# Designs tried in a protein design run: designed miniproteins, single chains, continued (2). Part 108

Each design is a single chain, and the fold is of that chain. pLDDT is the mean over its residues in the fold that is shown.

## One batch from the design tools (miniprotein)

Design m7741
Fold by ESMFold2-Fast:
Structure m7741 (fold): chain A 92 residues (1-92)
Amino acid sequence: MTPVNELIEEAIKAIEEGDEEKFEELAEELAERIREQLKRWSENGEFNEEAQRLFERLKSLDDEELLEYVKELLRKIYELKKKEEELKKKLE
């Protein structure tokens, strides 16, 4: 099973390559992993303050809203990575 870090990396690569089908698949898998974590948190009730705020925000989302949130997060990571690469090329 693919680690979360590898899923994020592959999703960013799919955005870069314009592979919308692969991006959708990877975003869905990430959303499922987040859903499982939210389920665990709802069963246990054990949170720090930061995790509690994130949990409250995410648990209010339905499956479609959570998937869209994950997609937007991945696109933001891609844009930040792209900007970092451009800055790095100017410094080298």
Scores: mean pLDDT 74

Design m7742
Fold by ESMFold2-Fast:
Structure m7742 (fold): chain A 75 residues (1-75)
Amino acid sequence: AKEFDEEILEILRLLETDPERAVELTREFAERADEEQLAVALIALAVELATTEDPRARAAAEEGRRILQEALERL
C-alpha cells in the first residue's frame, strides 16, 4: 500500500464527517505531493463534488481542489 492512496481515501472519508479536517489534510498533502499525486487527488475531489449533496462537504471539496490546483501550477 502507498501512503498517497491512503491519504486520498482519508480526505474523501472526512469530507462528509469532518470537512474542516479534510481541508487541513489536503493542504498537508499538497505540500509534499508530486504532479501525478496532485492530478489523481484533483480527480478524486471532482468526483466527490459531483456526487455529494452536503453543502459543507461540497465547499470543502472545492477548497481542496483550489489548493491542489495551486500546488500543481507551481510544479
Scores: mean pLDDT 79

Design m7743
Fold by ESMFold2-Fast:
Structure m7743 (fold): chain A 79 residues (1-79)
Amino acid sequence: SMAEELRRKGEEAARRIIEAARRGESNEVIGEVAMEVSKLVPEYEEEIDNAAVRLIATGTVEAAEEAARLFIEALEKSA
């Protein structure tokens, strides 16, 4: 179902940004994931972009977990 697909995409996006933050990986990975999620839920683009910008600015796992939660919630609300 669409809901199952969106949930899986949210889980994958969350995993990627948390792993990127833990490894100190480039801002490009975080930007790519944020763009992918925004395309799926354009009504939440501003919230997703703000979370990505905060994560890039802080570089902490805590910020990544917050962004991950927001990405999952946005996708779940749109399913």
Scores: mean pLDDT 78

Design m7744
Fold by ESMFold2-Fast:
Structure m7744 (fold): chain A 102 residues (1-102)
Amino acid sequence: MKTVKVELKVETPVDSSVYDAVSDAAMKSGKAWAEAKEAAKKAQEEGNKLEVKVEVKTPDELSLNVALTTIEVGAIQTHRDLGLSEEEFESMMNVEGKVVKR
């Protein structure tokens, strides 16, 4: 059994308005999870383990919270859609977030 590693980045420009940052963070987080879901499905079909690392950088706490919530919802949906155990779900997810414009 082989471990497949996927690294995804959600980075919103530091010069964005709060509105643009929130919108951008939501869109990028959704896209990142679509890619993670495809990788997870392929890894499951091949009998491999998946490890997903998501790095989130946003200009404010609101856009950070939106990104993290979108990622969390996406992860729960992926877990349900693929029938993964809680242990497999926990081993798959590693999410780091920070605000770069304080």
Scores: mean pLDDT 72

Design m7745
Fold by ESMFold2-Fast:
Structure m7745 (fold): chain A 80 residues (1-80)
Amino acid sequence: MTNEQMIENNLKAADEYIKLAEENKDDPLKAIRYLDLAIGYLDMAMHTAISMGRLDLVQELAERKEEVEKRRDELKKKLE
């Protein structure tokens, strides 16, 4: 598997978990767990991008991760 394929697979996994979180927005605990999984996959993609020297991609993924983390934290605030 190439580094490019690893990034693609991790981003596809992150997208699916973000989608699952949206589909389960009425179950905040479940949605938070899906967002945490998405963040994990984004971290894996970022790590691979760093090893490739793709600073442009690292920046884009960091911004995307921040948006997902913000959404997760917003859900946590609504629970307790």
Scores: mean pLDDT 85

Design m7746
Fold by ESMFold2-Fast:
Structure m7746 (fold): chain A 60 residues (1-60)
Amino acid sequence: IEVDEELRAGILRFQAAFGLPQTGVPDRETLLLAQQASGLPVDGVLDEAARDAILGVRRP
């Protein structure tokens, strides 16, 4: 998965919302929180589902 401008903006927004350091990098803590918040398997891997969760596209 490429970290484009859209994903980076989504990561920064998510990090700000959860009080994480706002680095724009999909670090392990950011990925785990995004996966947990979206009901995905919590594995810390940046895949398509995790990207969509960070961007707020999917809310299963």
Scores: mean pLDDT 71

Design m7747
Fold by ESMFold2-Fast:
Structure m7747 (fold): chain A 73 residues (1-73)
Amino acid sequence: SAEEKEKEEIVERLLEILEEEVRRELTARGWSQAEIDAAIAALRALVEKHAPNLSVEELKKILEGVEKYAKER
């Protein structure tokens, strides 16, 4: 449905921002590529597990908060 597609787009954007932030932070802390990839995979799995339980409106609020946080740095 259109709503499911909208949720998928929001989740993809959310994961894009979170992956970039996590990769940058863990690289700065000296984590290996394999460790960073494992951490990102775990984060992705967690988001994918819980995102279906949230409304489009709740996902939009989360995305807005994450985008604001990323811009403040």
Scores: mean pLDDT 85

Design m7748
Fold by ESMFold2-Fast:
Structure m7748 (fold): chain A 68 residues (1-68)
Amino acid sequence: MKVKEFEEKLEKAKEAESYKEGLENLKIAAEDEEASKWLEEVDLSSSIGDLFGAAATAAGEAKLKAAA
């Protein structure tokens, strides 16, 4: 296994744990048209840092709508 691949795998595992609940909420919110649009605009080919930021923003908006 290459160092780069290992680093990416480790980061995915850490993110999966840290936003497991966020991922569940985002999946539910995907039925909402707003959340669906954010998912379509997420650039999965960007850095993991950028992906994390986009996911956090989308999760925040989804929670705001759910809490209203």
Scores: mean pLDDT 54

Design m7749
Fold by ESMFold2-Fast:
Structure m7749 (fold): chain A 88 residues (1-88)
Amino acid sequence: EPSLAELALEKAVAGDITGAIGLILRQIGLVLDAKLQGNKEAEQLYQQALQYIQQAVSAAEAGNLDQARQYAAQADELIARANQIMSS
């Protein structure tokens, strides 16, 4: 299934800015959850992923789809690593 970063990019490309914002808020929720659990490593990774998601959305809005995909891929890698830390 599509990642949060891939879904946010898809919404931005389609012009669904409200949908893209909703997915960004879900990523913020992951940051807050890691912070509440005291998992600083996961919190930092989720925060970095949030920055890449925002950069991917901005690049997509500017028509820079290759750059947007690159940022989304970086976000996905960071989210996967953070999820592994949280589940271990």
Scores: mean pLDDT 81

Design m7750
Fold by ESMFold2-Fast:
Structure m7750 (fold): chain A 101 residues (1-101)
Amino acid sequence: SRLDSLRAKALEAVEAGDREALKQTIDEILDMLPELTPEQFVDAVGFIARLSLFLTPEEAEEILKRVEDLYARLRGRLTPEQQAEVDAAIDFLRERVERMR
C-alpha cells in the first residue's frame, strides 16, 4: 500500500541520514492520516513519534502541531484505548521537543 511504501521510504531516509527526505516522507504520511482507518491512524502516529528521534527540535515541534491538529479533528473516530495510544505518542513528541531544548 501507499502507507507501507512511505514507511519503507522513511526508514531508508533514516539509514541514509537524509533528514530532508525523512521530513518530506513524514509530511506525506501526515497528509494521509484523515483517510486512514482508526488502527492505521494509531500505528502511523506512533511511527511518526519514533521518527522524531532523527529530527531537530524545531522539526519535531512542527510535526507535533500537525499531529495535534489532526487528532483534535479525528479523535471521535477512535476507541478510548486507541485515544490512549495516540495521547502517549503525542506525550513522547512533547517530551522529545522539551528535552532537546
Scores: mean pLDDT 84

Design m7751
Fold by ESMFold2-Fast:
Structure m7751 (fold): chain A 120 residues (1-120)
Amino acid sequence: SLKELIEEMIKIEEETIKKLEKLLKEKDKYPENVLRGLEAVLSSEELVLELLKEILESENLEAQIDRLEEIIDLLESNIERLKYYIKNYPEVKEELSEILKKEEKALELAKEALKKLKEE
């Protein structure tokens, strides 16, 4: 069901946010430009979580589709940023690779949810 897909994405995003928050608390381990980039990713993930919760509270099909399209755009942008840091910064590679896998799964689920809504 749509609800089950959205609830699974919420769980993934909550886990991703917690992991990013933990990483950002270890400021001395990482270059400043990486920390600033990850703060931007965190803000974007928090927006994804808000949009997912709004989908659960909405019975309006058009609003659900619009929010899912925004979520997909945000997730694709975040995935590309994470891939950039993983490629260029060995110190974050392990932690960000785990986050990347979760985000790629969330994107897959978001695309499935959007397809179901556009089918009716």
Scores: mean pLDDT 88

Design m7752
Fold by ESMFold2-Fast:
Structure m7752 (fold): chain A 70 residues (1-70)
Amino acid sequence: SALDSIPAELRPYVLNMGLLDTGSQLLDAATVARIRTLDRARARRAHEIVTEYGRAGKPIDGATLLALLE
């Protein structure tokens, strides 16, 4: 499934931010491939970014998150 293509450390954030529910288009082939190729350092960075935005009360969408990981 699309969820299985997402690194386990990002799955709670994908669900909580509505990446699967609000944006089937956010999980197009290019986006899924990008998420699947994240190394450990980038996955940790994604986790930290989402956590920081959550604590600040700021929303961050999946496209912006992926762009910040480039």
Scores: mean pLDDT 57

Design m7753
Fold by ESMFold2-Fast:
Formats: structure tokens, C-alpha cells, sequence
Structure m7753 (fold): chain A 70 residues (1-70)
């Protein structure tokens, strides 16, 4: 079934994107701990985490929508 295979591939790609975003968030959290004495840099990493978290939430919602089409 062509449509099912297409949806499964899209879900797989989105899951890889979600993994990438989660790893980016983890790295930014490590950077905050490393640079805790630099408030400007900490604030920039907090914003980066917020943006990555928002993107991750959107990717997860997309995965949920695609899964219900299977």
C-alpha cells in the first residue's frame, strides 16, 4: 500500500528530526551549566532551548496526525 509506506517514511523522518532537536536541547542545557557565570550567553541558550522545544512539540504533533492516518 503506497500511501501507508509514504506515511511510515514521513513518520520515520520526523522521528529523526525529533531526536536531533532533543539532542540539541541537551547540548544547550550542558552549555548553560558550563557558562553559568555568563548571563548573556545563558539567556541566548535558554532562548535556543525554547525555540528547539517549540519545534520539537510541532514535530511530535505532526507525528501524531500521521499515525492516526495509518
Amino acid sequence: EEKKKELEKKIENLQKTADYLQRAIDRFQEAIEKYKDNPELVERYKRAIEQAQSALDNVQKEIEKLKKEL
Scores: mean pLDDT 84

Design m7754
Fold by ESMFold2-Fast:
Structure m7754 (fold): chain A 98 residues (1-98)
Amino acid sequence: MDPPAILLEFTIHGVSPEDGAALARALAAEARRIGADAAVANEKTGTVYVLASSEEVADRIEEAARRLGQISGARVTIRRERFASREEALRKLEEAAA
């Protein structure tokens, strides 16, 4: 039985496509450093999908995303979805990142 998990979706707006791609990569790397179970950047759309095992980890990643947006002048939209199992959240991340 997998523990519960949180899926975060970040969309980066208001910067060039090249800057958006770079920011998406940077956010995915920072999410993994903070303790994300998985993080995938879609550089073409400027979207980042992050799987977190706890609300604390999710909150820290959201703070990092907001800070990155402020520093870069980008606008970041954040969606948080909660799942009863890590397996279910991972399937949703894989579908969304495809």
Scores: mean pLDDT 82

Design m7755
Fold by ESMFold2-Fast:
Structure m7755 (fold): chain A 94 residues (1-94)
Amino acid sequence: MAELPPELQLLAEGINYLKKGDYEKAVEKFEEAVRLSPRPSALTLLALGEAYDKAGKYEEAIKWYQRALEVAKDISPTLAKIAEENLKKVKEKL
């Protein structure tokens, strides 16, 4: 598509911040993506959880990984598995 939906634009910006190690900016972009959509995608929820995890905010990471898993269970076995594995790893850091 010639133009990305706003949620996907913010998701792409957040991913770029994750790659740069700017986890606080990544969280900001992913939170905006979630707020723009009444029904955020499992990918957006998973990305927000990962950004919180990388920022050391493990309780927040758990909340968003759980939401990602709930959404992903019905639509994407791959994203559901990633969310489950990330949940296990982040719980070990508490």
Scores: mean pLDDT 83

Design m7756
Fold by ESMFold2-Fast:
Structure m7756 (fold): chain A 93 residues (1-93)
Amino acid sequence: MRGPEMTEEQRQQDTDQFNEAVEKVKEEAKKFGIELEEESIRIGAGWMLGSKRSAIDGVARAVAYQRDRRERLSGLEVERLAEEIREELLKKK
């Protein structure tokens, strides 16, 4: 989190980590032929970083977010959907 005591280097590292996560989610999605909206990619990247999970988990969360926008699932149901999507992606390898 950004605070008054954060150095320029710490701010740069935080930005770089998020940008790296966004790129990892984009690249992983391309491997599976999945089209993601920018907002969904950012949601997946944030969840990947916050939960210390892999890029495939980020893709699964992004897909779940895109589906949830239409179906209005609960947070627990969205997490379950993300886990199901992750398992489907792993089976495609």
Scores: mean pLDDT 73

Design m7757
Fold by ESMFold2-Fast:
Structure m7757 (fold): chain A 70 residues (1-70)
Amino acid sequence: MLTELSLEELEEKVREVAAKNPRLAGWSDERIREWARFLKTLELQDRTVDDYPGLTPEEKEELRVIREAL
């Protein structure tokens, strides 16, 4: 489970997914860290992407793509 990974380990997995997915190509290191934190928070609290306030529909789709690829 994602909750068993450290934040740094999850950042590396998100980085690999972003590098392999054309839709996520060119993501900054800051963006990768942000999404890793979001994924860890959602998994830790047993929440879905839809439960996270303040994300745009585009950002929710990006997070979903990463989560499915992990």
Scores: mean pLDDT 69

Design m7758
Fold by ESMFold2-Fast:
Structure m7758 (fold): chain A 75 residues (1-75)
Amino acid sequence: SVRSMMSSMHSRHSSVNGNGSTTVSTYINMITNNSPWSNINSIRNTGVNIGSNSNRIGTRINVVSNRYRMRVRRS
């Protein structure tokens, strides 16, 4: 019983990335349907989650990308 409650709480907490608790359920449903439209939605949700989750790891990638953009714009 206690374990079940902790799992539920953890699930809701992990849904903080995106549009709350509903995002996790919707994402799973989209993947399960395995349709072209479902794939597009899956990629969208993944993109948002990667952006949020990769904040630390993506910092290096963003720095490199921004530096490249700055050099191009500076001519």
Scores: mean pLDDT 45

Design m7759
Fold by ESMFold2-Fast:
Structure m7759 (fold): chain A 99 residues (1-99)
Amino acid sequence: GVVTEADVEAARAAYEAARAAGSPDVEDAERRYLLGELQLAILNLDEERIRRVAREMEERGLLTPEERESVERILRALRGEATEEEREDLEKLEEIRRE
């Protein structure tokens, strides 16, 4: 099934409750919440949110190698437009240098 904002909100509430209680499950609850946020960001093609959540997960050791590879692949696809803009900027600079 597709992850929803309601699923992410429920996971966030569970993580906050686990953290407040000092639960041994706090790391699992945090990973579930952050993974839900990441999945929702990917579905919305929100590059800024994908980068932010993936970085937080990596810094906390909550991102698997397979998930990291999937995120990097998605981010590379989204960055395709930047490569085209960089080519246009280089073409403009070359035109200025020829004059």
Scores: mean pLDDT 75

Design m7760
Fold by ESMFold2-Fast:
Structure m7760 (fold): chain A 100 residues (1-100)
Amino acid sequence: SVVEELQALADRFVARLASLVRTPEQRALLAEIRALLEQAVQAVENKDFEKFTELFLEIQDLVLELASLLSPEDAERARALMKEFTEEVGKLVQKQIDSL
């Protein structure tokens, strides 16, 4: 299902971001990102796409905040991971539209 595929993408994204975090402050931001991703998956399950969009934008802002606390190299990796995640979520949405 789209929900299961989205959950798998979210889990992979969090795991990859986790490899970049080193400090308690960075771990706190990652925990907040994870919590918002869990809420975003629930919003899709509930067919609340307005809530999903709001949460996704908030996740993007938190990833940029996390990136600002990382080394320049790891910040670039965090931004690349967010771009990749955004593209994969977009493909899932398109696949769902094409199945209608």
Scores: mean pLDDT 87

Design m7761
Fold by ESMFold2-Fast:
Structure m7761 (fold): chain A 80 residues (1-80)
Amino acid sequence: TSQQRLEEAKKKLSELFDKTKKKIEAAKTPEEAKKILEEFLEEVMKIAEEYVKSQEEMDEFRKIFLELGEELQKLVEEIS
């Protein structure tokens, strides 16, 4: 169902966020952290393309990914 697909997308997004956060925290330079963030955004778009099939699903997914992306961006900016 649409709800099951959206839940799977949210789960994959959450797992990707956790993985990416750990990678950013392990980054030694701001440049490395920025590259990791760019890879995260690319992978998010692939998840959306595979699992999101309607405008309503896209709006819900977009809201979540923007919030997660903002958290990761803040972490990147805190790297010395």
Scores: mean pLDDT 80

Design m7762
Fold by ESMFold2-Fast:
Structure m7762 (fold): chain A 99 residues (1-99)
Amino acid sequence: MEKKIEELKKKAEEELAKAEEALRAGDFEAALEHARKAVKIARELAKLGAYEEAKEILERAAEILEAAARAATDPELRFRLEIELSLTRMELSIVKLES
């Protein structure tokens, strides 16, 4: 169990780092894709009972998505970022209740 949690945590941190780099480059589509991957990994961590690890990843993903949504000028992309942010915040609230 712990080995799988560490592997998933590392993978999520790699995806978050890629999302942050994309955000800095102004590539909000790539930031959305990598943040989404991190959120999926956080969901897997929560299923394994790793609520603290899932919470940390979801908080960081939400920060990236919020920054991207605020900076994005394309209305369709901004809407997609806002939806993912809303879903990420809901997942975070659930994980906080189960912690």
Scores: mean pLDDT 88

Design m7763
Fold by ESMFold2-Fast:
Structure m7763 (fold): chain A 89 residues (1-89)
Amino acid sequence: SIQIELSGEGAPDNTYTATVRNLDPESGPILVHITVQASGKTTEVDATIGGGEVLTVTVRAKKPETVNVTVRAIQDGQIAAERSLTVKP
């Protein structure tokens, strides 16, 4: 019962938004791991959401470039859901 929404827009800003929902209020915590790859650099963001909680992350690239975003929802040490998006200039 995990939902991942991932959207992005290219030029001029290369903006991308990830929304992760834990739809089960009785479930244990979900670790959200977001990986952003741009210009040979990798940025990683980790967050934890509890049962029934929502996480929204918005990132904007400073220059027009190809950006790859991967969002993983991990529950009980297993990847329960994964989505990827490529944003182009």
Scores: mean pLDDT 77

Design m7764
Fold by ESMFold2-Fast:
Structure m7764 (fold): chain A 68 residues (1-68)
Amino acid sequence: SLAEKVRRFAELFVEAERNKDNIPDDLIEELRKAMEELKAGLDQASPEMKAFIERMLKRAEELIEEIK
């Protein structure tokens, strides 16, 4: 479900944020996969949920970019 995908993404994002000084490659890969799953679910989301997901995806992309 979309809710389960949002929860999984949130868990991975929080974990990545906690380890931002040295995020494991496996965690980055899982986060990217969760982001792709959320993007795929956007068409099924309410306007409010879509806006929330898009905001979170942007934050995750910024986090990954900072650690390159």
Scores: mean pLDDT 78

Design m7765
Fold by ESMFold2-Fast:
Structure m7765 (fold): chain A 100 residues (1-100)
Amino acid sequence: SKEELLQKLIELAVKMLEIMDEAIRDLGNDPRLRELKEKFAELVKKIVEAIQNDDKEKARSYITELKKVAEEILKLLPEKYQGPFKAVYDEFLRVVEELL
């Protein structure tokens, strides 16, 4: 159950990164969106590691940072990507809350 939720969390993160990659390409390789994508990916990695180590305090701290990065991403994403990204992101937050 915990392993299945963690795998689902990773799969949702991959889907968000794929949406960002499509948007980056459509924006002519926007350097700001690329920077936010890299920061998002690193925070997901840290959240996963903290959850695996049962460090709920660190996980919550990284999730707070991830939420700020996601808000910045949503502001830069073209309108056609905002809905799809937000739908996956909302499911990601639901799964992460179940893991904490």
Scores: mean pLDDT 89

Design m7766
Fold by ESMFold2-Fast:
Structure m7766 (fold): chain A 68 residues (1-68)
Amino acid sequence: SMIDEAVEKVKKENPDLDSEVDLLRRRLETLSRQEQIDLLGEMAGRYKGLGLDSSAKKFEEVKKKLES
């Protein structure tokens, strides 16, 4: 899925965050589409705040695709 692809790319860019990203993935699997959109937006903002712009962008792109 597009979520799986984004998660794997973020893990490759941030290997020290692999456990956190895996937990995010598991949370997304249990959520409705609207809840996934909300969580992906929240995480994109958080990762931008940490200076992880590339990873934040991947989450934003998945969010936009879920919104369409």
Scores: mean pLDDT 81

Design m7767
Fold by ESMFold2-Fast:
Structure m7767 (fold): chain A 69 residues (1-69)
Amino acid sequence: AQALIEEGKQLIAQGEQIRADAQAEALALLEAGGSKGEALDLAVQGQQEADALIAQGERLIAEGKALAA
């Protein structure tokens, strides 16, 4: 049970980091004179990856809690 909760927390943290990194990369690309479309694509891709990891993490936490109940 505890292992699933810890794994879930780790995935949520990874997702949040991916979102932050994608946003920073998109801003850096714009600052360097890059394409607005490319910057938007990077931000959207990062958000999708982050959402998937956060959802997986939340599921593992719920499963871990259910096993402990």
Scores: mean pLDDT 84

Design m7768
Fold by ESMFold2-Fast:
Structure m7768 (fold): chain A 83 residues (1-83)
Amino acid sequence: REELEEELLRVLRESREKKLTDAQTAMRIAVVLAEHGEIEEAVELLEAAAERFPEYREKAEEVKKAIEAGDLEKAKKLVEEAE
């Protein structure tokens, strides 16, 4: 759990610009945030990614819905399929 907290703190310390470097990175970070209970931050990041990368808007919306439903396994699978 402490190792997972260190990962979360590292993600939170990353600048918004670094989190939004590309759509895949943003979606992966959003899933990590959601796994640690940071649902609002995960949703905000996915919405920002959809706005900045319109080509990924549909995929980001699917990941957002999975996270909001509490289905983190589905969210992870959706991000993996985007690669």
Scores: mean pLDDT 73

Design m7769
Fold by ESMFold2-Fast:
Structure m7769 (fold): chain A 55 residues (1-55)
Amino acid sequence: SKETERRIAILKARIMALDVAIELAKAHPDIYSQSELDALEAERAALQEELARLS
């Protein structure tokens, strides 16, 4: 459906934004804690699961 296609596009965009945030956190371990990195990775995994369910 058109709604499903829109949801997929939004999820892909959010995953791309999280990939950038994760790379930033990895590049600055003096600023970002391991728990903050773990939280970003967990959010990314949840969005990937949602995307897989829709695809």
Scores: mean pLDDT 89

Design m7770
Fold by ESMFold2-Fast:
Parts: sequence; C-alpha cells; structure tokens
Structure m7770 (fold): chain A 82 residues (1-82)
Amino acid sequence: SAAEAEKAAKELKKMEEMASEARRLAREGSPEEAAQKMVEILNYIKNDKSVSQEARAYALSTLQEISAENPEAAKLTDELLK
C-alpha cells in the first residue's frame, strides 16, 4: 500500500541520517561517539521488526564501510556490544 511504501521510505531516510552521522563522527576524530552511534543503529535494526530489508541492508553496508575506514571506531563498537 501507499502507506507502507511511505513508512519504508521514512525508515530508509532515518537509517541514512543515522549512518551519515556515525560516519561524520568517525571522520572528525570522535571514535567513541561514532561507536555509540553505530551501536544505536545495530540495536535499532535488531529490535525494530518494522525496519525494511532495504534499510537494514543499507545500514549494515554503511557500518561495514565505516569500520573499514575507522578501525578504532569498529573496535570500540565491538567492545560496547559485549
């Protein structure tokens, strides 16, 4: 339905904004803040079953890219998930 499509688009935009913020924090030398945001994204997609497969795939792909670019942020993210 149109309402379901609009909800999916809104969720994708939210994921794009959160992932963009995590990447910005990592690139600006705030690995601890980037790690906190990455954990927030991971917890959101884990706990919210309404997140579309497209939004989930986008978020996970972007988090992998951030982790490759910023190993310190990746390490801190892993430590926060323990």
Scores: mean pLDDT 81

Design m7771
Fold by ESMFold2-Fast:
Structure m7771 (fold): chain A 68 residues (1-68)
Amino acid sequence: DLAAALEELARRLAEEIAREVTYSEEARRKYGIPDRLPESTPPEEQLRRLTEELHRLLFEELSALAAA
């Protein structure tokens, strides 16, 4: 199932990137991910939100590439 494989790949990539950029301003600048959350937002919550957003974005992009 291609869709399931792309979902798994997107999830793993999102987790890896979100973890790196949540705890590193250098990584955020490198990947062009701005800190859109208030300074009071805990790192754990930032990690969760970034993981969810990146997972969705990567899955959509990978699915579009597979459909092309």
Scores: mean pLDDT 69

Design m7772
Fold by ESMFold2-Fast:
Structure m7772 (fold): chain A 72 residues (1-72)
Amino acid sequence: DREFTLRMLELAEQAREDARRRAEEQGLKVLRVEAVAERVGPHRARLVTTVVAEKDGERIEERSEEEVEVRP
């Protein structure tokens, strides 16, 4: 259980970093990045990432969702 929780925290942190990097590569000014992992099965987690960014004075919000397998 502890190992599963730590893995989910690692997945959320990695998703946050990846989302920020992708937005910056697109020339967006990143304002906020959030990533959360939720347990949806014994060995499965749902990862939700939200990016709030700015381009040419316009606010852009992108949300992505994926399911990943988390092994014990």
Scores: mean pLDDT 81

Design m7773
Fold by ESMFold2-Fast:
Structure m7773 (fold): chain A 93 residues (1-93)
Amino acid sequence: SALQVLESLYEEAKKKLEKLKEEALEALKKGDVEKAKKLLEELKKLAQIVLDYLNYQLKKSEPGSEVEKLLQQAIEDIKKFVEEAEKEVEELL
């Protein structure tokens, strides 16, 4: 179903974002501040692409549908993930 395709794409994007966060934090542990900043910027760029896609799908969804609820939750989750990643990186600088 279209819903299953959206869920699969979202889970794959989430895994990539998580990996970028882990790589940025590992770079900081090794004292590579420049690499950590580049990885955080890559994470933010990927997150923006994902958010643009999810917001586009949200505009096309039917009000009150399960698809709308899942898209709203995914958008909130991505935004919170980016804020947490920025905070964790900044706290280690």
Scores: mean pLDDT 85

Design m7774
Fold by ESMFold2-Fast:
Structure m7774 (fold): chain A 100 residues (1-100)
Amino acid sequence: MPSREEQLRAMRELAERYYEEILEALEKKDIETAKKLVEEFRETLTAMARELDLEDLVSMVEAFYTAVMKALEKKDLEKAKELADLGLGLVLGYLQSQLA
């Protein structure tokens, strides 16, 4: 069975990958790919967070999802990039704090 530390490292690696992919899609102005990646990130990370009883992380990911999706629906790419960078940075910071 994977250890809690191994699961947290896997979540951090996943969050780092989605961070890069989401920001790349936003840089390319590919709104549909950005939406898909944000949805996949939310579904995957919240499922993993619930398995570890990380309710604060679930709330953080849901807030990120809601904010970024609203910006993308308005086609506000500047705001979507700002919110994605901030939200994903907070998620990565949380995961790093759990590994300390």
Scores: mean pLDDT 86

